# Ledger of designs, part 58: designed miniproteins, single chains, continued (3)

Each design is a single chain, and the fold is of that chain. pLDDT is the mean over its residues in the fold that is shown.

## One batch from the design tools (miniprotein)

Design m10133
Fold by ESMFold2-Fast:
Structure m10133 (fold): chain A 69 residues (1-69)
Amino acid sequence: SEEAVLARIARREVTEALEAGDEEGALRGVKSLAQKGYFEAARAAIEAARELGREELARQMEKIVEEYS
């Protein structure tokens, strides 16, 4: 499905951004997804950040998603 494809892309992009030290890029990516209504992909990105041990960043991402949901 489109949602599954977007979720996979979102997870990969957040993982790559965080491995590169680009926290601002990761946050902008989640915000862009939430603004477009791609909430499942945004939540997949949050889960990827949490799996990488970035709990505080994941909470910031959750706040962004909540502002648009």
Scores: mean pLDDT 87

Design m10134
Fold by ESMFold2-Fast:
Structure m10134 (fold): chain A 98 residues (1-98)
Amino acid sequence: MSKEEFDLEVELALYTMQAIVYLREAVRSTDKEEVIENLEKAIEYFKKAYELAEKLGDSRTAERLKKMIELSQKALEFAKEGNLDEARKYAEEALNIK
């Protein structure tokens, strides 16, 4: 592994972990604005992780992150509509992607 590849793998892991932290906070919150803020941050970090997975040629990780982004975006739309129960279901589905 080159040093450059190693540094990108570390950044990928850190952005993915940060996104998961925000996604978990969205699931735990009962406040609409806090849910929206945490989902927006989770999506931001998943997108950064996705760009790194694409750059690394890791198609499997990129596909997984894309699904997490899509589910988190669906959760965000429900949260914006005030449907926090549906938002939580989609956020939990994103957390459970293998």
Scores: mean pLDDT 89

Design m10135
Fold by ESMFold2-Fast:
Parts: C-alpha cells; structure tokens; sequence
Structure m10135 (fold): chain A 72 residues (1-72)
C-alpha cells in the first residue's frame, strides 16, 4: 500500500489543480504519474484525454478516452 503523498489519487488531485489553473503541461504530467502508479484508474485516463484534447492531440485523446471507458 503506497502512502497518500505518492499515490495515484494524489497525482490525480494535483493534475486537477493544475488543470483548473490552466497549467495543461503540468496537469498532463501529473495525470501520467497517476496512471504509472495505477494504470486501472479510469478517472486519470479520462482527465489525461481531456488535457490532450485541449492541447490539440486528438488521436492520443481518443485512445486514452477509450482506455478509460474499458476501465469504468
């Protein structure tokens, strides 16, 4: 069991805060760390796809959105 400070949920919440601040690159990085710790976290895949869509990376966004759907 990993600690709260370095958990998938911790990085997911950090990513949401960066996203709300318009820091899309930091949000993307935080969501990628969340997925690396827990690749079955559907919310992290969904939020990563949303960031990629805003960055114009539509193919990657679609791929990760499909991944999120399969996990949820």
Amino acid sequence: MISEAVSSKGFLESGKRFYEQGKLELAKSSYQHSINLDPNNSESWQNLSDVLEKLGKLDESKKYREKAKKLS
Scores: mean pLDDT 80

Design m10136
Fold by ESMFold2-Fast:
Structure m10136 (fold): chain A 68 residues (1-68)
Amino acid sequence: MEPALTPREAAVLDAAVELVARGEEPTAANLARMLGLSPATVSRHMRRIEAKTGKSVLELAREYAARL
């Protein structure tokens, strides 16, 4: 029902879930360090995820982390 994420968008969301599971905030800077990307690239992917899902990356990461 949600629009399909690209592999790179899915990788950003997976990294955000990992950060939340560790008790850290999934900021563009923290995600950039985990993924080896620039903060600008991560911010672009985060905006696309939010546009496709209607939820913030933080909300999605919290929902997924709660299932772990």
Scores: mean pLDDT 79

Design m10137
Fold by ESMFold2-Fast:
Structure m10137 (fold): chain A 60 residues (1-60)
Amino acid sequence: SNIEKIKKELEKTIEWLEKRLAAYRDQAASATPEQRAQLDAYIAEMEKRIEELKKKLESL
């Protein structure tokens, strides 16, 4: 069904984003203080996006 396909694609997207988030966190750990501010902003936006997608998945 279309719903099952959407759920599967959404789950894959969330997993992919979580892997990217982990990579940004690793990068932030070794960043300069100046670079850290920008990376922390990216991390915050990505965390928000992941939560929005998880909420969407729960609503299906």
Scores: mean pLDDT 85

Design m10138
Fold by ESMFold2-Fast:
Structure m10138 (fold): chain A 86 residues (1-86)
Amino acid sequence: MPSIEELAAALREEIAARVSDRGARTLLLTMIHGIVEMIKAGKSIEEIEATAEKLIKKMEELGMSEEDIELAREALEKLIEHYKSL
């Protein structure tokens, strides 16, 4: 199984390749970093899931595209599922 750092690196590469808007890309990369830091700090799965839901809602409120929001959901789901498998 890849490490959390390897998974995060792959997700960052995918975001950089697929997200053309600089602001959206920066926000998505910051989100990935924040969730990875929570996982590394040993935060509960419930706290991480609640934070992920708040981040998605914030992206929707900021008017990010449905495609970029879906990519954010996919990335968060992959990180959370990896954490659940540890």
Scores: mean pLDDT 81

Design m10139
Fold by ESMFold2-Fast:
Structure m10139 (fold): chain A 59 residues (1-59)
Amino acid sequence: MEEARERVVKAAEELGILDKLTPEQIDALARAMEIHGVDPETLVRAAHNGLETRAELAA
């Protein structure tokens, strides 16, 4: 549990979006990583791209 959360935080830092993620979103991504065995980098990238695309489509 703690390791998954640390990996998600590290991936978010590398992408420069740590400030844009809430603690609840980080926890959700860590849980998804544990359940599905997906790379934290892939999950964080998908979340970032989803946020940008959703914001543009919703506008």
Scores: mean pLDDT 70

Design m10140
Fold by ESMFold2-Fast:
Structure m10140 (fold): chain A 88 residues (1-88)
Amino acid sequence: KEKAIEELKKASELFRQGPEKLPEAADHLREAYEILKEEGLSPEVIARVKALYQAAERGVKAGGSFTPEQLDQLAKEAEEARKLVEEE
């Protein structure tokens, strides 16, 4: 649980650092997803983190660059997911 919270926080911070950090942010989201799945958190929280990870991975594959608005949105979604994990 605490490890997944840290990974989600790092992903959010990396998204805010710009598109060059997108692959690293996606890796942190993937680690969070695997931890949450292993710890058996609610299916809704797991699905939200999985969707974020898949969106980030698609961005990396498509061109490795997001707009500042897209990066800000991903950062906010990662922060929201972290809050949901903390509430469980």
Scores: mean pLDDT 78

Design m10141
Fold by ESMFold2-Fast:
Structure m10141 (fold): chain A 57 residues (1-57)
Amino acid sequence: KEAEELYKKFLDLLNKLHEEYVASLTPEQLAALRSDPALRQAAMNELVKKALEEIKK
């Protein structure tokens, strides 16, 4: 239950950060991300790191 709540909180935060990130991009930046899996992975890793840091408090 406690682990489930923590995981849900992490996913909600990660999703929010991802949506904000994507919304901040220009169409050209979005196209670059969609065509380059390495850029997508780097961006996702940064968002995951930020979400983990926030949930740790």
Scores: mean pLDDT 78

Design m10142
Fold by ESMFold2-Fast:
Structure m10142 (fold): chain A 78 residues (1-78)
Amino acid sequence: VREEVEEALRRLEEGVFNGDLELVREGAERLLELAPELSEEERREVVERLRALAEFAEHYGYLEIAEVLRETARRLEE
């Protein structure tokens, strides 16, 4: 995964673990901005990580965060 993508994922993961919806949205927007520069393989890896984070968020009751993560993963697959 490219350094910029990894940085965006780190910020997003931080937001998920802290229940910080704004930080999650910032990371998601950055990932979508970087999406055209990603290979299909890199996109699949990011999508898998986002879906795992969405399951984590849902288990902790961060439903809006889980929704943002799932929608971002869906857009990355398009």
Scores: mean pLDDT 83

Design m10143
Fold by ESMFold2-Fast:
Structure m10143 (fold): chain A 86 residues (1-86)
Amino acid sequence: MKLTIVAKNLTDEEKQAYINLAKELESKGHNVSVTTDGDTVTITIDNLSTEEAIAYALKAIGLELEGNDVSVTIDGDTITITITYK
């Protein structure tokens, strides 16, 4: 499966946390692309299992419960999670 995480309105600390997450996933053998644009970080992971993709979607629901704006879209083998921090 493919997972795309779009994290918006990030502090410098939060941006670094997402960059570190991308590096950790790459070190575990995943195909990872990371781009930064202002306060936005986009991470794309290509070789993720269905179980791992579901785990990330559930973690995003946790972020929504913390008061952040979260949307999750599923299209075939692709999950896109968009998170806007407050």
Scores: mean pLDDT 78

Design m10144
Fold by ESMFold2-Fast:
Structure m10144 (fold): chain A 61 residues (1-61)
Amino acid sequence: NEADEEVKELTRKAIKAALAGNIEEAEKLKQEAVKIALEKGDEETAEVVKIVVDEVIEEAK
């Protein structure tokens, strides 16, 4: 599923951006991944993406 792979790639990029201290980029990539997951009806994946990326962002501050 192309949408599933896109969500995974955006999530990986968001995590990498957060770890590098690029919080604005991490937030943008997180929002994009969440949007795609919600558009395909996968509320569970959207919530997991939000939690994981938010946790990395908070730890990077």
Scores: mean pLDDT 82

Design m10145
Fold by ESMFold2-Fast:
Structure m10145 (fold): chain A 90 residues (1-90)
Amino acid sequence: SFTATLYIDNQPTPMLMTQQGSSWVGQVPADGNLTAFSLPSSYLPSSLSVSVNGQQVSLGPPIQIGDNTYIGFTTPVQVQKGDIITLSAA
């Protein structure tokens, strides 16, 4: 497991990610406008697919800063506490 950081209403908000097969799954901790997330670069798959409640989300280019990778959403997503985020590993 690892902690991802969600940027909800421009506030960094931690989310625990747990492995489910080749994917990583987390529950959104707060309601709001989700614009970006970051994760440790060692957990970034060679091909990244992100879904929120089973709906695939369009991502901007990843930006690596130190040991973390930051990824913006091309379109912000309105999220609610308890929504499921899935990161698919290659």
Scores: mean pLDDT 84

Design m10146
Fold by ESMFold2-Fast:
Structure m10146 (fold): chain A 92 residues (1-92)
Amino acid sequence: SSALARDLADMLADLQRQGATVRVDVEGGTLNITISGLNTTQIIAFVLRLIGLELEGLKVEVTISGDTLNITISGLSPEEAQYVKDVVDAAQ
């Protein structure tokens, strides 16, 4: 839903305000998200709690490599996925 896309975009923008570097790549309705620049404990605690509470109905996959999170989210429309990328890119 467009509400889930807005919530996700706001969460990612908030991480950028906390000092994280966030990159988003779009493949149709799938987002590939890379987050770095926060410590591993902060990222895990934040992302897992918020994703677990807010993204009901989306498919979320998370892989951790050092202090970098790689997140795949599917279940958005292509337009909703592009919106999330545009918000993240504008915050750079």
Scores: mean pLDDT 77

Design m10147
Fold by ESMFold2-Fast:
Structure m10147 (fold): chain A 58 residues (1-58)
Amino acid sequence: SEADEALEKEAKELAKKYGDDEAAARGAVEARKLYYVEGKSIEEALEKLKETVEKEVK
């Protein structure tokens, strides 16, 4: 789906940027929960992905 493609692309870019595949994977899980379980927008899910990765790498 378009949402899955957007989330995968962002997770891959964040993994490359921060060099932390585990943080990117955790961010992707949280973003998918927000989108598929909580019904939030893709924009909110992508923001959650970024926040989760940034929190894990600092």
Scores: mean pLDDT 82

Design m10148
Fold by ESMFold2-Fast:
Structure m10148 (fold): chain A 63 residues (1-63)
Amino acid sequence: GLVEELQRLGREARELLEELEKAGDLEKAKILYEGMQKALQAYVRGDYEEAIRIVREAIEKVK
């Protein structure tokens, strides 16, 4: 379901954030972190589709 997809994307985003931080790519780490924060705001509003969209866009921007 949407919650399971969002949990999977959240794990991918966290792993990518750790890699960027270890590599010292602070600019990309910041972009991904800000995207994850916006997705969390959508999630707490119950807007799971928007949360998924935001996380996907953040991941794509920093890959």
Scores: mean pLDDT 87

Design m10149
Fold by ESMFold2-Fast:
Structure m10149 (fold): chain A 76 residues (1-76)
Amino acid sequence: ENREKAIEYLEKGIKSLEQGNVEEAIKDFEKAAEYLSKDPELDLARQYATGAIYLAKQGRVDEALNAAKKALEVAK
């Protein structure tokens, strides 16, 4: 469940960020990081998701997308 929910929110956040909805993407990535934090096996994915949040907050959208896609890849 934690992995499945994290993947769902990472995918939503990536779509929002690709559409230029940065604030919505940050909320989705924060939800993803919350679920990722509940499972020790997902710590690397959590680190990438947290990186995506920080990069998005800095307006570094392309780097945030890269980090979020890495979070999704390692969460799967």
Scores: mean pLDDT 87

Design m10150
Fold by ESMFold2-Fast:
Structure m10150 (fold): chain A 70 residues (1-70)
Amino acid sequence: MMSLLEQVSIELLKLAKEVRERMDAQGWSDEQKTYVLAQLAVRANDLINEGKSLEEIKKELRELAEELLG
C-alpha cells in the first residue's frame, strides 16, 4: 500500500504544477515562484508531522496556495 508520505508527495507535485502554471501566466519572478513552492513543501511536511489525514492536508495546501497567489 502507498504510504501517507507518498500520497502527499504526489498531491503536492500536482498542486505545485498548477501553482507554477498560474504564476507563469501572471509573470511572477523565479525567486517568487521558488518561495511559494517552498512554502507549500514546508506546510505539507508540517501537516504530515501533525498527523493530519490526506484529505485535510490536500485542503490546507489548496487554501495556502490560494492565499499565496491571491
Scores: mean pLDDT 85

Design m10151
Fold by ESMFold2-Fast:
Structure m10151 (fold): chain A 71 residues (1-71)
Amino acid sequence: SIADRLAAAMREVAAAAGAGPEEVEALERTLAQLAKAREAEAAAPEEVRARAEAELPPLLAATLAALEAQR
């Protein structure tokens, strides 16, 4: 799902950035919120889910590129 891909990308970014305990805790809270969003997404019509899934990969790629540019 969209939330799962975002969560995986955020974990990779946190690991690459050398995240400390506070950052990990913040990530865990964000993942809990994404789990709720995933539950809401599962109730959405299939067409809406498909559109959202198509839009998410470009956003993830842009976020990763921006973080790489900061390094």
Scores: mean pLDDT 63

Design m10152
Fold by ESMFold2-Fast:
Structure m10152 (fold): chain A 110 residues (1-110)
Amino acid sequence: SKLEEGKKHLERGDKLLDEGNYQEAIKHYEKAIELFEGIDPLLTGKAYLRLGVAYMKLEKYEEAIKWFEKAIELFKDLDPELTRRAYIGLGAAYLKLGDKEKANEYFKKA
């Protein structure tokens, strides 16, 4: 099924992320998103969260922010703990950009 194929792409991406191969991890997370979008919002949001983390590792903080915001949009009605994790990621990205006021705002939502 598309969901099982997407989950395998998440697993491969997670392994690559742990190995420090962030660019290849991103490609697998993007493939997972293609397979999950319009079918499973929770799995789509989990892939968005993983993209945010991978972009944080690449020090691409503006890109990380976009993916954490997309994850929050999907998680806010589905999973409070994943919503909290996405807010922590968003706060961390704003801290890296030097925006302490926005970082504190998002950490308070976590």
Scores: mean pLDDT 90

Design m10153
Fold by ESMFold2-Fast:
Structure m10153 (fold): chain A 69 residues (1-69)
Amino acid sequence: MEELVKKGEEYYKQGKWDEAAKFYRQAAEESDDPEVKAELYINSARAYAQAGKDAEAARMGKLAVEAKE
């Protein structure tokens, strides 16, 4: 998980939003902590929004809410 988060951060800093979103999403899927999972889905949603992928961003936002339920 931590390695995927670092890759997400690196791609985000490079302006590679789609790649950053995918790494954050994978990190969220591998996390067992509901709060960490929700935060990573939120980070993925923000990166997808930056990439202009509004549908994927909305999907990640929904998964973040569901992770905290």
Scores: mean pLDDT 84

Design m10154
Fold by ESMFold2-Fast:
Structure m10154 (fold): chain A 86 residues (1-86)
Amino acid sequence: MTVILQVKNANEGAAIAAIGAGIEAELGGGEASFSISGDTVTATVKNAGKEGEEAVRNTALGIEAGGGKVEIKKEGDTTTFTVTAP
């Protein structure tokens, strides 16, 4: 499956967390790619296993617990987490 983590209004900590989640998923056998556009950081993980999806989900929920907002969209085998940092 493909998992996308898009962090809007990303501060340095949120950006590092997004990159870290992508790297963790890649170590689990997925393929991670990153893009930065303004204050938005996007990590895309192809062939994310259960551990890779869980790492991305936990990162999104961690930002939400810190005052951010999270939106989850599932289309086919792609799950997108859109997170707005506080």
Scores: mean pLDDT 76

Design m10155
Fold by ESMFold2-Fast:
Structure m10155 (fold): chain A 95 residues (1-95)
Amino acid sequence: MVELPEEPKEMYDLSKHSPEKRRRLLLAGSTLGLFRMLIWVAEELEKDLEKAKKIAEIAREMVERVERLIKENASLEEVEEVLREANKKAVKVFK
């Protein structure tokens, strides 16, 4: 079964972040939501479990990197670069 990654723990503790950082964490959550949809498309519509697994792995790596950057109080630019890299990898999985 394809395992969906959980949202970064820091997204559940938004009170510890500035309003600007909270909005940007919501952007990361939206990107994760898109990956969940892509996994569903690959698994249910394309019936390609291997493609679904690859997308799930990219999403998991993205979540782990974003969670680490947030804990390290990294810049928005660094978070956005991780999201862009994940999207680029996902596009390469889709033909």
Scores: mean pLDDT 70

Design m10156
Fold by ESMFold2-Fast:
Formats: C-alpha cells, sequence, structure tokens
Structure m10156 (fold): chain A 76 residues (1-76)
C-alpha cells in the first residue's frame, strides 16, 4: 500500500527529528515545528482514505508522537 510506505517514511523521519531535537541546540526549532505540523496535516488526509484498522492505529500513534514532540520543542 502506498499509505503504508508513506507511514513508514514518516515514522523514520520522526525518529530522526526526535534525536536531532534532543541533541542539536543549533537547529532552527521553527523549521522542525513547521515540518511536524505539515506531517499532522498529511496524516489527517491519509485518515480520510485509509480503511485498514492497523494503518489507522499507526497513524493515531504517529499523531500522538508528533504532538508530544511539538510540545517539547515549544518548551525549549
Amino acid sequence: SNFEEGLERMEEDLENLEEAAKTDKSVDKSVYIAGLERGLAELEQMKKEIKDPELLKRIEELEKRIKELIEELKKQ
């Protein structure tokens, strides 16, 4: 599924962003937040088209992780 491939890519990108946000103080936090907010919008669009309950669960978990990271970045 193209959605499964997209989710796998987003999950990998999020792992990299989580690591960078915790370790690199030189990175522009506004760029990270904008990217994460764009990811949330993409996930919302995917939810409209996805009928697979396992993929929907992965999207919900990914949305939660992204929201938590945005909150963390805003506190820094």
Scores: mean pLDDT 78

Design m10157
Fold by ESMFold2-Fast:
Structure m10157 (fold): chain A 90 residues (1-90)
Amino acid sequence: SLEELAERAIKLAEEVKKIDPSMKNLADSIIRLVKEALEAARRGDRFTAEVYLTLAMIAAIIGAKYSKNEEARKKFEELADVLAEMARAL
């Protein structure tokens, strides 16, 4: 479900914050965008939900490139995949 994917995305972003604290602000932004996307989807606003998920996915891709920690980079890659799956589930 979309809610299960959102929960997984939030958990991955929270894990990134623990592994690489320098990525805290980026991970927090992704969590916020995921929550806003889920609320938009619940209202039937698929367009706004897709915009927020696309922005979150771009942020995750940037995190995967620039994180100082290999484990955090891998988590950002997994996060981008989950966000893409959420967008397909809209």
Scores: mean pLDDT 91

Design m10158
Fold by ESMFold2-Fast:
Structure m10158 (fold): chain A 44 residues (1-44)
Amino acid sequence: DELKKLLERIEKEKELLKKHPKIDKSELQTFNKRIEDLLKKAQS
């Protein structure tokens, strides 16, 4: 199931982003929105 693998990759990338404290909250929020949009498109 490609969707399941995609979710696992997103989780790993979220953890990597957390390790980079220089990333602003605004950028993190935009990134999360992009990921959510991709997930919704994949489910459609």
Scores: mean pLDDT 70

Design m10159
Fold by ESMFold2-Fast:
Structure m10159 (fold): chain A 55 residues (1-55)
Amino acid sequence: TEVKRFALELLPELPEAVLASREGIAEAARWLVEVSKDPEVVEAARKVLAEIERA
């Protein structure tokens, strides 16, 4: 999965506690889809969510 890559690229933007679990990463990704203006970030977050939901 790309969860590790997503966490490493966006870690500086998110609290450590949120990134401690797959569920925390999923919540962070949903938040980014809703608030981010960057289409590349939104696309990456959606892919991470799909990977987590399929696991």
Scores: mean pLDDT 64

Design m10160
Fold by ESMFold2-Fast:
Structure m10160 (fold): chain A 100 residues (1-100)
Amino acid sequence: LSPETQRALDLLAEAAGLIAEMAEEVKESNPEAAELLGRALELIGEARAAAEAGDYAAAIRHLEEAIELLRKATELSGKKEQGEEAIRLLEEARALLRAA
């Protein structure tokens, strides 16, 4: 992988960790937000697989959908700091994949 692609994958892993932590924290209080966070994690996994295969267009599409789900989950859960940080990491990863 190129250094830019590897850095994007590292950012995806960091974002996935934050999103998984958010899902754990909200699963009892806001099951709808937890479900959206789970779907975002699935899309991040698909984006990672696409990027590793060199399909950056598919990776970017999956990340854009994941970001939208994460924005909605962040609004529903009130976990704004964690949500905004995870969104920032995904947007940075998307920018790196666009440059690749």
Scores: mean pLDDT 89

Design m10161
Fold by ESMFold2-Fast:
Structure m10161 (fold): chain A 104 residues (1-104)
Amino acid sequence: MEIATLLDLSLVETAIELAIEKSKNPEVRKILEQLLDEVRRIRDDVLAGKITPDQARERLIEAISELLGISREEAEKILDTMVNDPERGAELLLKKAEEVVKKK
């Protein structure tokens, strides 16, 4: 279970990094870099045994929801997409970050 969580976190990191590479907008990149920093902190906490896999998933859903201004349900869908298909997850994440920047 702990190994599966670390793999999921690595896939999420990969999806966010792909989204950052595809973006030319510095405001969009800043949102994605903030999310990447939070994922890395969550990974460090899991590796240190400070949080459980369930707590890691909850913190990721909260971070995605807060940074993108979307519901927890939509954040969970994005998270699951990043884990199952990092390239598709990256495209979905980039689109949502661009929508946030456009809202002013």
Scores: mean pLDDT 83

Design m10162
Fold by ESMFold2-Fast:
Structure m10162 (fold): chain A 68 residues (1-68)
Amino acid sequence: MKGLEILRELGKKDPELAKEIIDVIIEGVKNKDKEGALEKIRELLDKTDLSEEEKEEILKWAEDVLSL
């Protein structure tokens, strides 16, 4: 829940980056490549000014989605 809210706020500041994160999640679900998707999301988040705690919340949310 919190991760999605943080991603939504990121999308207001950087809509292209937020879209890229969502696209990575969609591709990860299609390819059944959870580890590869999480690695790419981490790299994208490292380009943001988000705190480590905020990045971790987005990664937790993404992991939950990729595990469905």
Scores: mean pLDDT 82

Design m10163
Fold by ESMFold2-Fast:
Structure m10163 (fold): chain A 78 residues (1-78)
Amino acid sequence: SELEREFERLLEEAREALERAREEGKEKVAEEIERAIREAEEYYREGRLAEALVALGAAAVLPYIWRAIERIEEEQRR
């Protein structure tokens, strides 16, 4: 249904975020995103769609939070 399509869309975004973290050498961020994806897939399998979507949402925004932290650290270092 529509919620299932939204889950698939967010899963794709989370996987794109995972690939980007790997490309940038951010191993810890990549591991956290991968863990969130696995948790979301488990919630989805259990029929717990709301919790699955929350987990994917967290994974999708994690790279943006990391970039914000890096920008702050760079500005403080300069």
Scores: mean pLDDT 76

Design m10165
Fold by ESMFold2-Fast:
Structure m10165 (fold): chain A 101 residues (1-101)
Amino acid sequence: SVAETAKKILEESGIKDFDEEKVKEESEKALEFLSNVEIDEEELLEQFEGLLKRLLEEKDEEEIKEIAIRIASIIAALEELNHPLAEELKERLKEVLEKWR
């Protein structure tokens, strides 16, 4: 399930005590959106990098969790669609978080 994949990404990223219902809602929404559009890889990468920047700059714990859920939901949706960007974005998230810790 896309929600289970998103939860695993959050847990592997060290995010704890997230709202599981929100993860389900956001991941299912991301999957629905991405399955119904032609994916522009350059636009998606730009959006993803913007979310990573917001994650690093955010100081409010609840906002950090919301941004992390959105990031994980995009990666999980791409994995469910077997899109090659899934692995690239997952590795990029890992690199960013390892430097942030």
Scores: mean pLDDT 82

Design m10166
Fold by ESMFold2-Fast:
Structure m10166 (fold): chain A 68 residues (1-68)
Amino acid sequence: MFSPRTQAVHQQMGAWYGQALQSSVEEQQQIIDQMRAQAAAITDPEAREVANRMIAQLESRLAARQAA
């Protein structure tokens, strides 16, 4: 299971992920940029990996939405 620090990062990224799914294409792109900035500041490899996976999932959803 994740450390308390990684769990906190997962919860924060999850909150932004949920917000992005309810947002316009423009807002979703802004949220992805915000998540990337936060992920870049993470020094813990486990927490960074969790953040990057969630960002990748959002980017995939945004690409599919823009193609529709």
Scores: mean pLDDT 79

Design m10167
Fold by ESMFold2-Fast:
Structure m10167 (fold): chain A 76 residues (1-76)
Amino acid sequence: ADEAFRQAAEDAGRLYREAVEMAKKGASLEDLEKFVRDGAAALTARYGPHGIRVEGRVYRAADGSIVVEVEVTALP
């Protein structure tokens, strides 16, 4: 059943939206990186027993913009 993956994707989507709002409000790259790292680790701990990994990254692109990425992977 893909229910665990669906729930992980929903939780990852919430983490992504919260990080984007923090970035829009001028949060530092360090604060964003910590927030996304800690959130992704918590989701991986929760969904890992179901073969799901959640990873998050925050970085500054070449044009100076801040990029937030949250990825959900179903493991084999």
Scores: mean pLDDT 86

Design m10168
Fold by ESMFold2-Fast:
Structure m10168 (fold): chain A 65 residues (1-65)
Amino acid sequence: MELVRITIPADLTPEELERLAAELSKIPGVLYAAADPQRGEIIVVTPADKAEEVEKAARELLEKA
């Protein structure tokens, strides 16, 4: 199975980034999600066939946060 790493920029506090990473990890198709507070981003790993669905869901969550 091919895996894709998606990097999502977010100007949030470290605590908010960690919370969002946890929420992203609950999305069907996400294998791994982690916050990188030093870069202000969240890293998500998903199968290639789920990448578009996961990216769309992640953008929706970031718009609210």
Scores: mean pLDDT 76

Design m10169
Fold by ESMFold2-Fast:
Structure m10169 (fold): chain A 73 residues (1-73)
Amino acid sequence: KAVELLNKGDRAFDEGNYEEAIKYYEEAIKAAKPGSRVRVAALYHLSQAYEKMGDTEKAEKYRKLAEEERKKL
C-alpha cells in the first residue's frame, strides 16, 4: 500500500501535478512503517514536491526528517 501511494505520487510529480503529488506522498508517509525505506523515500519526494511549489521552508523541513530517518536505516 505505501509503495503504491509513493508510485502514485511519483506519477503525479512527473506530470507536473505537484499538489496531487504532495497529497499522495503524505498518504505514503502515513501508511509506511517508521524508519522504512519507503517512508524515507516519500519524505524526500515530498520535500522535492514542496520545492517545486516554492515552499522552501516545508521542503527543508521534510528533507531534514528524511535524513534523520535514513540515519536509522
Scores: mean pLDDT 84

